# Designs tried in a protein design run: designed miniproteins, single chains, continued (2). Part 85

Each design is a single chain, and the fold is of that chain. pLDDT is the mean over its residues in the fold that is shown.

## One batch from the design tools (miniprotein)

Design m7134
Fold by ESMFold2-Fast:
Parts: structure tokens; C-alpha cells; sequence
Structure m7134 (fold): chain A 57 residues (1-57)
């Protein structure tokens, strides 16, 4: 789903700018949207989301 990919892109951009709090918000929204729409992310994409959440905390 394009919306999920867009949220992930925004999260990565915020993370690179040092705004870890905003990055976490976008990642959480991306995960919720993917679950709500039954979108199955590739294992690599899911691993990246989990890693970014852990490192941003």
C-alpha cells in the first residue's frame, strides 16, 4: 500500500534529521495502517521498522 511506504519514508527522513520522536510516530502509524488494511510487508521491511523503533528509543 502506497500510504504505508510513504509513512516509512517520512520516518526515515525524520530519523536522519535526528527527530527520533517524529520518526517513531510515523513508524507506528505505518504499522497500524498495514495491519488495518491486511497489507503484508516483506520480511526485510518489517525488520527495518522493528530495528528503527528499537534504535530510536
Amino acid sequence: MEEVAELIKKAVTAYHNGDKETALEYLEKARELAEKNGVKLHPEAQALIDRLIEEAK
Scores: mean pLDDT 72

Design m7135
Fold by ESMFold2-Fast:
Structure m7135 (fold): chain A 108 residues (1-108)
Amino acid sequence: SMELEIEILEGIALLYVGVANLLLSKGYTKEAAEFYIKAAEYLIEAAELALKNGDYERAIKLAEEAIEVAERAKELAEKAGDEELVERAEELIERAKEILEEAKEKLE
């Protein structure tokens, strides 16, 4: 079931966010950024599946969550001075925004 797959991917993303928050609380800024990047990747995959499944409202929600998580990853990557992580986060933000716009257009 695509619905179950989307739920599993969202659950995995939330787990990665939880680990990133824990790492950040302990001062592991770069590692926190890496885990937020992984969370955003799973949210993007979930959003793409929702879009493919015709669940445009869910695709919007997941894409918006992916943008927020990826933007946080970018801020932490910039703070850590990791240019490769900044670039990865920017690519994820762009991809999530493309999904968001496509899903919104499908609802009109």
Scores: mean pLDDT 92

Design m7137
Fold by ESMFold2-Fast:
Structure m7137 (fold): chain A 69 residues (1-69)
Amino acid sequence: MISDAEIARALADIAYGLAKNLAKQGKVDEAIEFLRRHTELIARQLSPEAKDEVRRRGEEGIEELKKMA
């Protein structure tokens, strides 16, 4: 029913939520590192097409976190 790629994207969304919470506490560099690391771990387990989508979401999240600095 739910594809592996959909589960991976849900995990990426959770990682972003946690990273955003760190950034709101003034830990922007830690938040960016956390999100980058977890996005890479998730993406490594996916097909190239699904990996691209997860990486895109991660980059968008990192750019939003940078704006909080």
Scores: mean pLDDT 77

Design m7138
Fold by ESMFold2-Fast:
Structure m7138 (fold): chain A 90 residues (1-90)
Amino acid sequence: SVEEILAKFEEVVEAFKELFPEHAAEVERLGAEFKRALAAGDWEAALAVVDRLSARVAALGLTAPAELHERVHAIMVRLVEIQAELEAAL
């Protein structure tokens, strides 16, 4: 459901802010954009936000300390799951 997809994305936003607090404002803006896209029924726009966050997480993960790699990977897995659910709605 849309509510489940939104909840999963909000969980990813919170996990991201814990790992990269210096980028909290950026991910909060992406979260607001995602919520707006879902409210509008714009699944393509919602998917674009997921793709942008996934690319950002991957880039930040490359320079993250080894201790954070498992947590970065967990966020990436959740984003792939959200992407699959959105693509199923297209």
Scores: mean pLDDT 87

Design m7139
Fold by ESMFold2-Fast:
Structure m7139 (fold): chain A 65 residues (1-65)
Amino acid sequence: SDDDKLLEKQIELLRKMAETGNPGSARIALGIAKDILDYAKQQKNDEIAKKAEEVMKLAEEVIKK
């Protein structure tokens, strides 16, 4: 659906925010990715949920630097 495509684009932006290596950007990306994960689980969208979890893991690694 168009909504799923929008969520995928949002996740791509969050991944890029986390990849900058800036802890502040990573914290913001982590928070938004958690919200997207919760939404994806409610919608039973496993693909979006998996992508959100991947961004969360990346962001947590950046924050631990």
Scores: mean pLDDT 83

Design m7140
Fold by ESMFold2-Fast:
Structure m7140 (fold): chain A 67 residues (1-67)
Amino acid sequence: LTDEQKKAVLKATKYGVDRAGDDQEAIDRVVRAVSAEAQKHKNETDVEKIEKALQAAVDAEMARLAA
């Protein structure tokens, strides 16, 4: 991952962890979702596209946790 991609991952991870609160299971699932999505985009050079994809992955995982 480039430094820009790493910053996008950190930003999405913080977003997800902040939303998960103190629930370790939710934190673990969100972190895993961000990591899995990041791997799909490791060859993508558009940082904005990566950020949107990672945020969407967090939103999707949080929706599954709430269901």
Scores: mean pLDDT 78

Design m7141
Fold by ESMFold2-Fast:
Structure m7141 (fold): chain A 70 residues (1-70)
Amino acid sequence: IELRFPAAIPAGEFLSDEEQAALLVYAVSLAVKEEDKQAKIDWVIARLRKLGLEDLVPALEADLRAYYGL
C-alpha cells in the first residue's frame, strides 16, 4: 500500500498550517537515510510533536507503519 502523502512538498496554497507542517515532516522523513524503519518513524513522530501536531501523530504513524510493513 502506498502512502497518502505526496513524495514532494506541494506549494501549500490551500493547506492549513497543520497540513503543511505534516507534509514537510513526511517529506523530510523520505530524505532521512535510516536502515531501521521504526527509528525513521520515531524520528518523524518526534518532529510532529515538536511542531505541536500531536493530534496527527496516530494517523501518520499508522500510515507509515503500513507503508513499511510493520
Scores: mean pLDDT 60

Design m7142
Fold by ESMFold2-Fast:
Structure m7142 (fold): chain A 85 residues (1-85)
Amino acid sequence: SALEEFLKSLSEEEREKLLEELRKELEEAVKAGLISEESAELTLKIIEAIIEGKLSEKDLEDIAEKHAGDKEKFIEAVKELLEKV
């Protein structure tokens, strides 16, 4: 995907800056009550895994298709996939 290709194209310095900015933005969103702390942590881990080439957008799409309509099982499946990498 275009997003995955973009994230993988970043230099080491650009990746560090992006992850730091994302972490700060997610922390502010949690403090504002827009998302849960668990969702923020999961989002950051997904982005890091994609950047490292350990997870693809297709892997996320496959999990979403298998657990369509079950948000809790989708979240659990993504966490299990991240723990393996």
Scores: mean pLDDT 73

Design m7143
Fold by ESMFold2-Fast:
Structure m7143 (fold): chain A 88 residues (1-88)
Amino acid sequence: SKDEAILKQLIKFGLLGDSKRITPEIALRYIEGMKDAAKLWKMRDPSVAPLTDELQALLDKLLTSPVEEIEEIVAQIKAVLDQILKLG
């Protein structure tokens, strides 16, 4: 399923641990957590708005895109997230 593809790519890119306890449902909750974190990061430091806005757009794209695009989108999410974390 698409949810399983999302989980697989999140593990592949090191955003989630490779664990039997991490289900597709947990992966979707992790995506919601990233959206909430992006809002909090932007509130803490408005200068990161371009990166947090890009992260939110990529997370929305991940949830609406076909399965064939998931790997590329998760790679872009990791790149943006790494850039945001480097600023903190």
Scores: mean pLDDT 83

Design m7144
Fold by ESMFold2-Fast:
Structure m7144 (fold): chain A 72 residues (1-72)
Amino acid sequence: SMDDLRRAFQSFDTDGDGTIPVSDLGSFLKSLGKNPSGGTLGILQREIDKDGDGTIDWDEFLKVVNHPIIQN
């Protein structure tokens, strides 16, 4: 649900700036009940972190959770 997504994002947004570290993506997906393999996680990180700044904003986060590769 959207509420679960928002809670998960907020729990990883430790500085409150609206972004989460790409390195936390695996733990974040696990909090949503997803268990991606290391390979799948690597693909998601590359596809979503196009800016290469090591962070995921809310728009990129929504793209991750709706990405076909994680099998919603």
Scores: mean pLDDT 72

Design m7145
Fold by ESMFold2-Fast:
Structure m7145 (fold): chain A 71 residues (1-71)
Amino acid sequence: MEELKQLAHEILARVQELIRLAKESGDPELLEKVQKKATEFLLRISRATSVEELRQVLDEVDKAIEEVKKA
């Protein structure tokens, strides 16, 4: 229970960082793509019933952040 909430909060913070980095890029196409991915991540977090599901979302969010940083 506590681990699920803690992990969900951590992923939410990383999704916010992903959006912030896309906004700072000044690229409206990148921002639109990131906002769509962020919406999908938020839906997956809200539907997750296990730590394993949340860890999969966290990994995908971290990969998206690294891709935006390299762009």
Scores: mean pLDDT 82

Design m7146
Fold by ESMFold2-Fast:
Structure m7146 (fold): chain A 64 residues (1-64)
Amino acid sequence: SEEQAKKLADYLLELGVLPDEETAERLRKTMVDEGIDPETVAKLLYNAGLLTEEEYKKLIEIVK
């Protein structure tokens, strides 16, 4: 959903994974426009080593 995409992007910005609010908004818009599941994005970032296990678990809870 749009709300889930925003929550994911905002949390990634808070963690410093995304450098600025413009990048966070771009990610949110891409997820919504392309129908990408926020949980899928979280899993990809975790597998890429950009999120710790604790950050990944917290993110999954936030987007539920």
Scores: mean pLDDT 82

Design m7147
Fold by ESMFold2-Fast:
Structure m7147 (fold): chain A 69 residues (1-69)
Amino acid sequence: APSPLQQALIVAQRLAEETGRPVTRDEIIERAVKEFGLSREEAQAAIDRALELGFLVRDENGEVVLPAP
């Protein structure tokens, strides 16, 4: 199975494809909990790590979103 970091990124990509808009932190957490059975704490840690690595960025409202390609 993919790591929690990879699971969070898969969820973020899937949500962006479904909605056609930037994905928020809360949406990533909710979907990761629902689809992969991550705890909220695990999902938060995965998002924080993705932000450290530049796989996610904060927008002007302080939410986490996928970076522009």
Scores: mean pLDDT 75

Design m7148
Fold by ESMFold2-Fast:
Structure m7148 (fold): chain A 61 residues (1-61)
Amino acid sequence: SLRDELIALLQAAGLSEEEAERAVERALNGKGGSLATALARAGASPDLMQRAGELYRQLLE
């Protein structure tokens, strides 16, 4: 699923499974801002942040 792909991408960026799941849950409730914050905190590249944002937008459809 897109959710599982996004969680896997966040884990690849350095988040734990629990942190990734929580970040996705908060983003769906908070309109995406928490994903950008979590990725920035993990030191994700701009390209990874852009890919995560794309997957998040697809999840909202």
Scores: mean pLDDT 77

Design m7149
Fold by ESMFold2-Fast:
Structure m7149 (fold): chain A 56 residues (1-56)
Amino acid sequence: DEEERRRREEEERRRQQLRNQYLKYQKAAEDFFKTDKELGLEYQKKAEEYKKLYEE
């Protein structure tokens, strides 16, 4: 029971970390699109990568 709860917390932590990375890069992409579309696209790509990992 304790072991399974520990594993669930670890899974939630991993998911939360991936979600945070996705949101971080998504926000960065939106910010950069205002000044530099090329950088915006790069950060958008990173956001999409983390989104895929988060949704898996």
Scores: mean pLDDT 78

Design m7150
Fold by ESMFold2-Fast:
Structure m7150 (fold): chain A 68 residues (1-68)
Amino acid sequence: SMEKRLEERAEALAYTANELRLIGGILDLELAGTLTEEKVEELRKEVEENFEEAKKRALEELRKQLEE
């Protein structure tokens, strides 16, 4: 079904976006000279906590793009 395909794509996009956010955040910490295990773990938790919201946003954007 189209809904199932959109949900699967939204999940994949959210996962990819979260991975890129984590990588970018680690790079920002390194460039700022504040890269520590504690800061990396805080960033990881924030990215993981935002997964469901990222998935919802991706699903809404995919639906909008398909209706245009």
Scores: mean pLDDT 80

Design m7151
Fold by ESMFold2-Fast:
Structure m7151 (fold): chain A 110 residues (1-110)
Amino acid sequence: GREEAELGRKKAEEGLEAAKEGKGGEGGEKAAEGGGYAARGAELAEEAEGERGIEEGERAAEAGRAAAEAGVAAAKAAKTGLEAAKGAGGAIAGVGAEVQGELAKRRAEE
């Protein structure tokens, strides 16, 4: 849970840096990796109960949001359609993880 979300955020930050340097393809791949780790964090948060589920869900949502931002930046930096598709994939994965993390948090609050 927590470790997956933290790794997802780190990969998202690396992807955003690559995108700012004009490396859209690398940025998109790292954004997708970040989104994947954030989604794993959200799945683990859904299995967690009480305060741990709330904290892990929140961290997964934050990591997903960072991955989505990195994916969008990578798509904008893309020089080819394939690089743009990688960035878009990262953005979609990030948004999905953000939603899953928020839902896991809300479920744990019940």
Scores: mean pLDDT 85

Design m7152
Fold by ESMFold2-Fast:
Parts: sequence; C-alpha cells; structure tokens
Structure m7152 (fold): chain A 74 residues (1-74)
Amino acid sequence: MDELYERLVELIENDGSDEEIKQLAEEAKKRGVTKEDFLNKIKTPLYTEALKSEDVERAKKIIEAVEKFKKYFF
C-alpha cells in the first residue's frame, strides 16, 4: 500500500498522464488492493493533503489524480 501511495504522489508531482494513473490502478488491482484499502490508504490521506495545501493548483492535481485512479480502479 505505501508503495502505491508513494507512486501516485510521484505522478501528481511530475504531472503524470491519465495512462500512467490507469497503469497504477491496474497494478493495484493485480496486487489485490481492496476498495477499503483505497479509501483508507490512498483517497483519505491525499484528500487531507489537498485540503491542507495552500497551492490551489497542486490541490486540484491531487483531487483529479485520485478521481482518475478511482475511475480505473473501480
């Protein structure tokens, strides 16, 4: 889980493509990541970071990346 979280953060910081986020979501499925794992270990922590961010553009990138991940993961 920590590795998937770190990789998603790296994609956010480096303006990762929709395809790269999709590939990460497919890897998460292959690893058996559950909906609960996604909500508690990826979505909640990243949304918390977005809410604390004074950088509106970064906050937007975080939310967009999490929503794209969710779309490909579910």
Scores: mean pLDDT 80

Design m7153
Fold by ESMFold2-Fast:
Structure m7153 (fold): chain A 73 residues (1-73)
Amino acid sequence: SIGDELAAKARERGDTALAETFETLKENNQWDLILAVGGSRLGLKSPEAQAARERIARQSREVAREAREELER
């Protein structure tokens, strides 16, 4: 899974705390947060990974904006 891949990459870098964070997020099925943290902290550099990370960040901002508008109704 993507959570396992990112946890393995964090361990490869020697960041055990970050790897444990990914495992916790995986157990809670917080996949969008795993991708956002992975992109930000592990610096995904491939064009596809960069595009996916930026798309997720943009979508996250959009969802936050919509949630705020809904709460103000």
Scores: mean pLDDT 65

Design m7154
Fold by ESMFold2-Fast:
Structure m7154 (fold): chain A 88 residues (1-88)
Amino acid sequence: MEEKIKEYEKRIAENPNDVKAWTLLGIYYFNAGDYKKAAEYFKKAIALDPNNEAALLAIAVMLAVAKQEGDEEAAALFQEALDLFASG
């Protein structure tokens, strides 16, 4: 996990427009329980590619999980990311 995070961070440093690397970092941080960073990385992926279905699906799933667990802060962060998708 941590080694993969470093790999994707390096990819972003070399190519900041690597939407796949941003999306994968979001998923990894969500699995680590860092919902704020997960939402931040998903927002970056959406800002670069508003039609990124993989990022949209990931955000929707994470929002559903946050709501199921009663994590209002995480739910608000993922809802904000999803709303950005609708505006661009």
Scores: mean pLDDT 77

Design m7156
Fold by ESMFold2-Fast:
Structure m7156 (fold): chain A 118 residues (1-118)
Amino acid sequence: GIEIVESGGGTVKEGGSLTLSGKFTSEFEKATEVSWYGSRDGEGLVRLASISADGSKTAESARVAGRFTISLDKAAKTAYLNMTNLKVEDTAIYYGVAVSGADKLAYLGNGTKVTVVG
C-alpha cells in the first residue's frame, strides 16, 4: 500500500513557524489526493489541508486558513505542511494521509508531534 513517513515536528514558541514533511516511501503514484490531518488531545483526526496529486486543487480548513499551506513536490515524492503564526491550540500529532484512486482507501503515516508553548 501507500506508505508515508512524517518529520519536522518539535517544540516551538507561540507565533513561530514549522514545516512538516511527509515523504512517500511506497506507491506514491497510486495517490490521487494528499492531506494533512491533526489530532489534538481528546480529538479525533481533523483534516487541515489537502492537495490533488496533480497539484491543481488545494483546500484548507477554516481552522488554519491563511496560516497553514500544503504543497507537493512530485520529484521528491514529498508533501509539505508550512505552518505559520502557530497557536497553543495547534499542539497536536500531525499525519500525512494519502487517498488511493484504485481502492479509495486512506493511508496514514505514524505522525509527527508538534508542541506549541505560550
Scores: mean pLDDT 87

Design m7157
Fold by ESMFold2-Fast:
Structure m7157 (fold): chain A 121 residues (1-121)
Amino acid sequence: MTLEELIEEISKLISEKFGITEKIAKILLRNFARMLEAAGIDPVSVLATILEGLKYLKDKEIPSLEELKEKDKVAYLEAESIWNLYYKLGMLTEEQYEKLVQTLAYILILQKEGKIKPVVL
């Protein structure tokens, strides 16, 4: 799966789950991919893990932000730092921002626990 294919699939799932338009979701994901590349991290591996996490969580309850912060403060802060810029730029409502932080923090925790694996590309 290419980077653009991953962005398209994740954008659809985010749009369906959080009420963010696919167009805005694609902008957020492209910017996130650029941030990862700037940090020397492969965006394809990270986005493939996020896609697996979103599919895994489609019908599951996600723990509250408070529960996630208590369980893994580092994962919470990493998720918050990724989405905070877009919230401050007015691209996300407070509700959308909180749901994105909650979902990404939980995906990061599940990945650390070995419940989510990178997709073979």
Scores: mean pLDDT 82

Design m7158
Fold by ESMFold2-Fast:
Structure m7158 (fold): chain A 64 residues (1-64)
Amino acid sequence: AAAEAEAMARDLLAVYRADPEVMREAARTMARVGNPLLEGAIAIIEREDAEAGRLAREGLEEAR
């Protein structure tokens, strides 16, 4: 749901603010476990912070 994707985006952005390098790894791990909220969360992140969104998208692609 939208609220759940927003919560995930918020948590991932907090991770990015603490350590930007961890964003790709976090997104890749979530993609590997098949988290259905990840695509929605990445779309929200991309709108708020283009670099954070790019790293999250790279993590998602690395899991494929």
Scores: mean pLDDT 80

Design m7159
Fold by ESMFold2-Fast:
Structure m7159 (fold): chain A 61 residues (1-61)
Amino acid sequence: SDEELIRQLEEEAGDRNPGDPVRSVETALRRVEEARDELSPEDYERAIERLRRALEEGRRL
């Protein structure tokens, strides 16, 4: 499912950037963008919006 793919991409991004939550989100955002054609437009837009919000919040702190 789209949700499962998005979760896997986020987990892989976290594993690649241990102890750096901002870089984990940046990596996840890029990987979700790369998988755009594999996701429904609605699930893609929701994931991108959520990740962009997380990135803005992480950079603010």
Scores: mean pLDDT 82

Design m7160
Fold by ESMFold2-Fast:
Structure m7160 (fold): chain A 66 residues (1-66)
Amino acid sequence: MEEEMREVVRKMVAAAGPAGVGSAEAARYGKKFTELLAKLKGVSVDEVKPAEVGLAMDRLIAELKA
């Protein structure tokens, strides 16, 4: 699960490109990331707080850069 989330973040960063522009493709991976996070927690997507999604995503992006 966490490795799958890391793969989604990796693809999202690649889809954004060197300019860091939020593409439709990057937004699509963002939605998939939220779905995976909800599944990992055993809750529905509606129960995942936006701040929690942001924190989890930032953590994985930092891990990929380290």
Scores: mean pLDDT 71

Design m7161
Fold by ESMFold2-Fast:
Structure m7161 (fold): chain A 90 residues (1-90)
Amino acid sequence: SARQALMAHATARINAMVEEASKVVSQQKVNKLRQELNLLLSKVAEDATVTPQQFLDEVKKIVEELNLPKEVADFVLAQARDVAAAREAL
């Protein structure tokens, strides 16, 4: 289904974010990023009222709270925008 395809795509983008973070930030921060992003994805999957903009705002908060380096933060936010755009295209 289109929803299953979207969830698979979102999971792949989260895995890409975590992999890029793992190259430059501590394992503890990488684990926290993975945990927070997967928790957010679960909330979006369960609650159809969560808007693409709310998803992006929550990803921005995670990036800021973890104090990720700018290059990693920019990559994570770019992947989050990709997921948000894919959700709008449903």
Scores: mean pLDDT 81

Design m7162
Fold by ESMFold2-Fast:
Structure m7162 (fold): chain A 102 residues (1-102)
Amino acid sequence: MEELKKEIIKLINEAIDLLVEAAGRASPETRERLMRLAAKLQDVALKIEEAKTKEDILNAVDEMISILQEARELVRGVDPELAARLDEIISKLKEIKEQLKK
């Protein structure tokens, strides 16, 4: 459980870094949206750290996937390569979600 939390938090931090990088290259409107999504990811990181059950982690992972899917569409308009890296993170999170259900 603790190792899984560290892995998820690492993915969250990687995603936040990608959103911040994209925000630096984006229009002011897109930057504001990306920074808001980055803040939501930080909130999810806290939920993961505080999680007591597999269900808590599953719910937080679902929330994170939703945030990243929204972020991916915004990032794609800024830098398709960064969007592809977000898709990789989303895929890893979906794999983690399936492992947690087993």
Scores: mean pLDDT 87

Design m7163
Fold by ESMFold2-Fast:
Structure m7163 (fold): chain A 67 residues (1-67)
Amino acid sequence: NKELLEELAKVLKVPIETVEKNMENLEKLIKEGASKENFLEIEEVNLKTSSDPRVHKAMEIMKKILS
Protein backbone atom coordinates (compact mmCIF):
# COMPACT_ATOMS: atom_id res chain seq x y z
CA ASN A 1 0.00 0.00 0.00
CA LYS A 2 1.62 3.25 -1.23
CA GLU A 3 0.01 5.32 1.54
CA LEU A 4 1.79 3.22 4.21
CA LEU A 5 5.11 3.55 2.33
CA GLU A 6 4.62 7.34 2.23
CA GLU A 7 3.81 7.42 5.98
CA LEU A 8 6.92 5.35 6.81
CA ALA A 9 9.07 7.60 4.58
CA LYS A 10 7.76 10.68 6.43
CA VAL A 11 8.45 9.15 9.88
CA LEU A 12 12.01 8.13 8.86
CA LYS A 13 12.61 11.45 7.01
CA VAL A 14 13.71 9.64 3.83
CA PRO A 15 12.39 9.75 0.24
CA ILE A 16 9.67 7.21 -0.56
CA GLU A 17 12.05 5.69 -3.15
CA THR A 18 14.37 4.73 -0.24
CA VAL A 19 11.53 2.81 1.46
CA GLU A 20 10.57 1.11 -1.85
CA LYS A 21 14.20 0.01 -2.46
CA ASN A 22 14.41 -1.43 1.08
CA MET A 23 11.11 -3.39 1.10
CA GLU A 24 13.14 -6.61 1.60
CA ASN A 25 14.40 -5.39 4.99
CA LEU A 26 12.37 -2.50 6.42
CA GLU A 27 13.61 -3.33 9.95
CA LYS A 28 17.19 -2.59 8.80
CA LEU A 29 16.05 0.74 7.31
CA ILE A 30 14.43 1.68 10.66
CA LYS A 31 17.62 0.66 12.56
CA GLU A 32 19.72 2.79 10.18
CA GLY A 33 17.45 5.79 10.79
CA ALA A 34 17.61 5.36 14.58
CA SER A 35 21.41 4.87 14.42
CA LYS A 36 21.86 8.08 12.39
CA GLU A 37 19.60 10.23 14.65
CA ASN A 38 21.22 8.93 17.89
CA PHE A 39 24.84 8.53 16.63
CA LEU A 40 24.85 4.81 17.53
CA GLU A 41 26.26 1.84 15.64
CA ILE A 42 23.53 -0.17 13.90
CA GLU A 43 24.29 -3.16 16.17
CA GLU A 44 23.65 -0.95 19.24
CA VAL A 45 20.11 -0.06 18.09
CA ASN A 46 17.48 -2.07 19.98
CA LEU A 47 14.14 -1.38 18.29
CA LYS A 48 12.18 -3.17 21.06
CA THR A 49 13.55 -0.96 23.89
CA SER A 50 14.07 2.31 21.96
CA SER A 51 12.78 5.42 23.76
CA ASP A 52 12.37 7.20 20.39
CA PRO A 53 8.63 7.49 19.58
CA ARG A 54 9.49 7.65 15.85
CA VAL A 55 11.00 4.15 16.07
CA HIS A 56 7.77 2.87 17.67
CA LYS A 57 5.65 4.58 14.97
CA ALA A 58 7.91 3.24 12.18
CA MET A 59 7.68 -0.32 13.58
CA GLU A 60 3.86 -0.07 13.72
CA ILE A 61 3.70 1.09 10.07
CA MET A 62 6.17 -1.64 9.02
CA LYS A 63 3.93 -4.32 10.59
CA LYS A 64 0.96 -2.96 8.58
CA ILE A 65 3.01 -3.01 5.34
CA LEU A 66 4.16 -6.61 5.95
CA SER A 67 0.67 -7.86 6.91
Scores: mean pLDDT 72

Design m7165
Fold by ESMFold2-Fast:
Structure m7165 (fold): chain A 67 residues (1-67)
Amino acid sequence: SLSRAERYGRRTIDNVPSSRPYMRRLLDRARRSDDDTRRQITGDLRSVSDTSETLQQQTNDVNNSRS
């Protein structure tokens, strides 16, 4: 679903703002792709989004340990 791809893209941008141009390019490609390619891009965006969330959590944990 395109809406799912857009949600993963936004989450990645929120966690890694410098990813905005790359996420915009992937979302543009998803919008112009067939359903099979769109599903693959959505899967890639989900993986990147999950990784960005994990990295933010680890950064917060390290900062909290250095009180």
Scores: mean pLDDT 77

Design m7166
Fold by ESMFold2-Fast:
Structure m7166 (fold): chain A 108 residues (1-108)
Amino acid sequence: ALVVTESGPTSVAEGGTATLTMTASQDVGQSVAWFRRDADGTVRGLIGAASQAGGGAGARFSGSGSGKTYTLTISGVRVEDTGVYYGGASLGDGPLVFGEGLPLTVLG
């Protein structure tokens, strides 16, 4: 079965850079996405592929990675970037499998 685990910092200073990592139990061939759940429960798509900048998240978000390991980088972090970040991955035409979510707080 495919398992996804997120890792990264639990806090970051405003204006800094946060790097979040997703590790999949199998090679997922770039079939990855990043999401954030805001405090109000709203879920936002950030990156739809490992190497794409998130259009809805703006130019500050970038994705990278291959095989089993994928990274979300948030540059110039802002207070509104606070939330729970989810890495998702799929095998072939299967559904996205998510990790448990990584809470990130931006410190002002």
Scores: mean pLDDT 79

Design m7167
Fold by ESMFold2-Fast:
Structure m7167 (fold): chain A 61 residues (1-61)
Amino acid sequence: SPLDRADELVRRLLEAETDEEAFEVVRELVDLINGTEDPELRERIAARLEEALRRWEERRA
C-alpha cells in the first residue's frame, strides 16, 4: 500500500547519514504524494514526511 511505502521511505530518511541520501528519500516521498489520488491518504503521507523531516533535523542538532 502507499502507506507501507511511505513507512519504508520514512525509515530510510531517518537512517540517512548524508544530506544527499536524505534529499533522495524526500524526493521519493514527494513523488509518492503526487502519485496518490486519495486526498485523505495523500494528507497522511504528507504528515509522515513532515514528522520524519523534523526528527531527522533533531538528530543532526
Scores: mean pLDDT 81

Design m7168
Fold by ESMFold2-Fast:
Order: sequence, then C-alpha cells, then structure tokens
Structure m7168 (fold): chain A 70 residues (1-70)
Amino acid sequence: AAYDEAAELLRRAGEHIQKAREALSKGDFETAKKHAEEAIRLVRRAGELLGVDLETPPEAEQILKDAEAG
C-alpha cells in the first residue's frame, strides 16, 4: 500500500516537473514555481512513505532558481 502510494506520488512529481519546465519556457514564472514546488513536495512525501531520504529532483530545484531570478 505505502509503496503503491509512493510510486503514484513520484509519477505525479514527474508530471509537475514537465509542466514547470513548459511554464518556465513561456515566461510564466509563477506557474513554473508552483509546479516545481509541488514536485518537491510529492517527492518528499514519497520518501516519508518509503522510510527513505529521497534526493530532491535537480530539475525542480533549477526551475525554482530560474523562476525566482526572472
């Protein structure tokens, strides 16, 4: 159960990273930030469910930095 839930959270995190990258490329910095933050939250929740310290997606961190700089 927890593993299946964590797997779904990681799948959704990947979708949010994709949307964040698309928003960033369009200059929609607020949407890019929201999706990148959501991806990070989902990965963190998945790690908690799995009892492991999952690495924050580097792509999501970079998108946040780029969006905040714009």
Scores: mean pLDDT 83

Design m7169
Fold by ESMFold2-Fast:
Structure m7169 (fold): chain A 75 residues (1-75)
Amino acid sequence: KIKEIEEKIKELKKEIEKLKEELKKKLEELKNLPEDAPISEITRKIGEILRLIGEILDLELELKKLEEEKKKLLE
């Protein structure tokens, strides 16, 4: 069971890194939008960024829970 938790931790860390790379790209896209870009396009990009931030936070919370579970099993 500990090995299963360790594997899940490893997978979550990889997913978090991938989402952080996607977030960085989306932030660069937002930064590089022209000044006259439609508000609808800007709000859509902001929405995508907020969704990615939410996903990253959810996965980091899951990671923290798994690390705590692993520590309790080692007690």
Scores: mean pLDDT 82

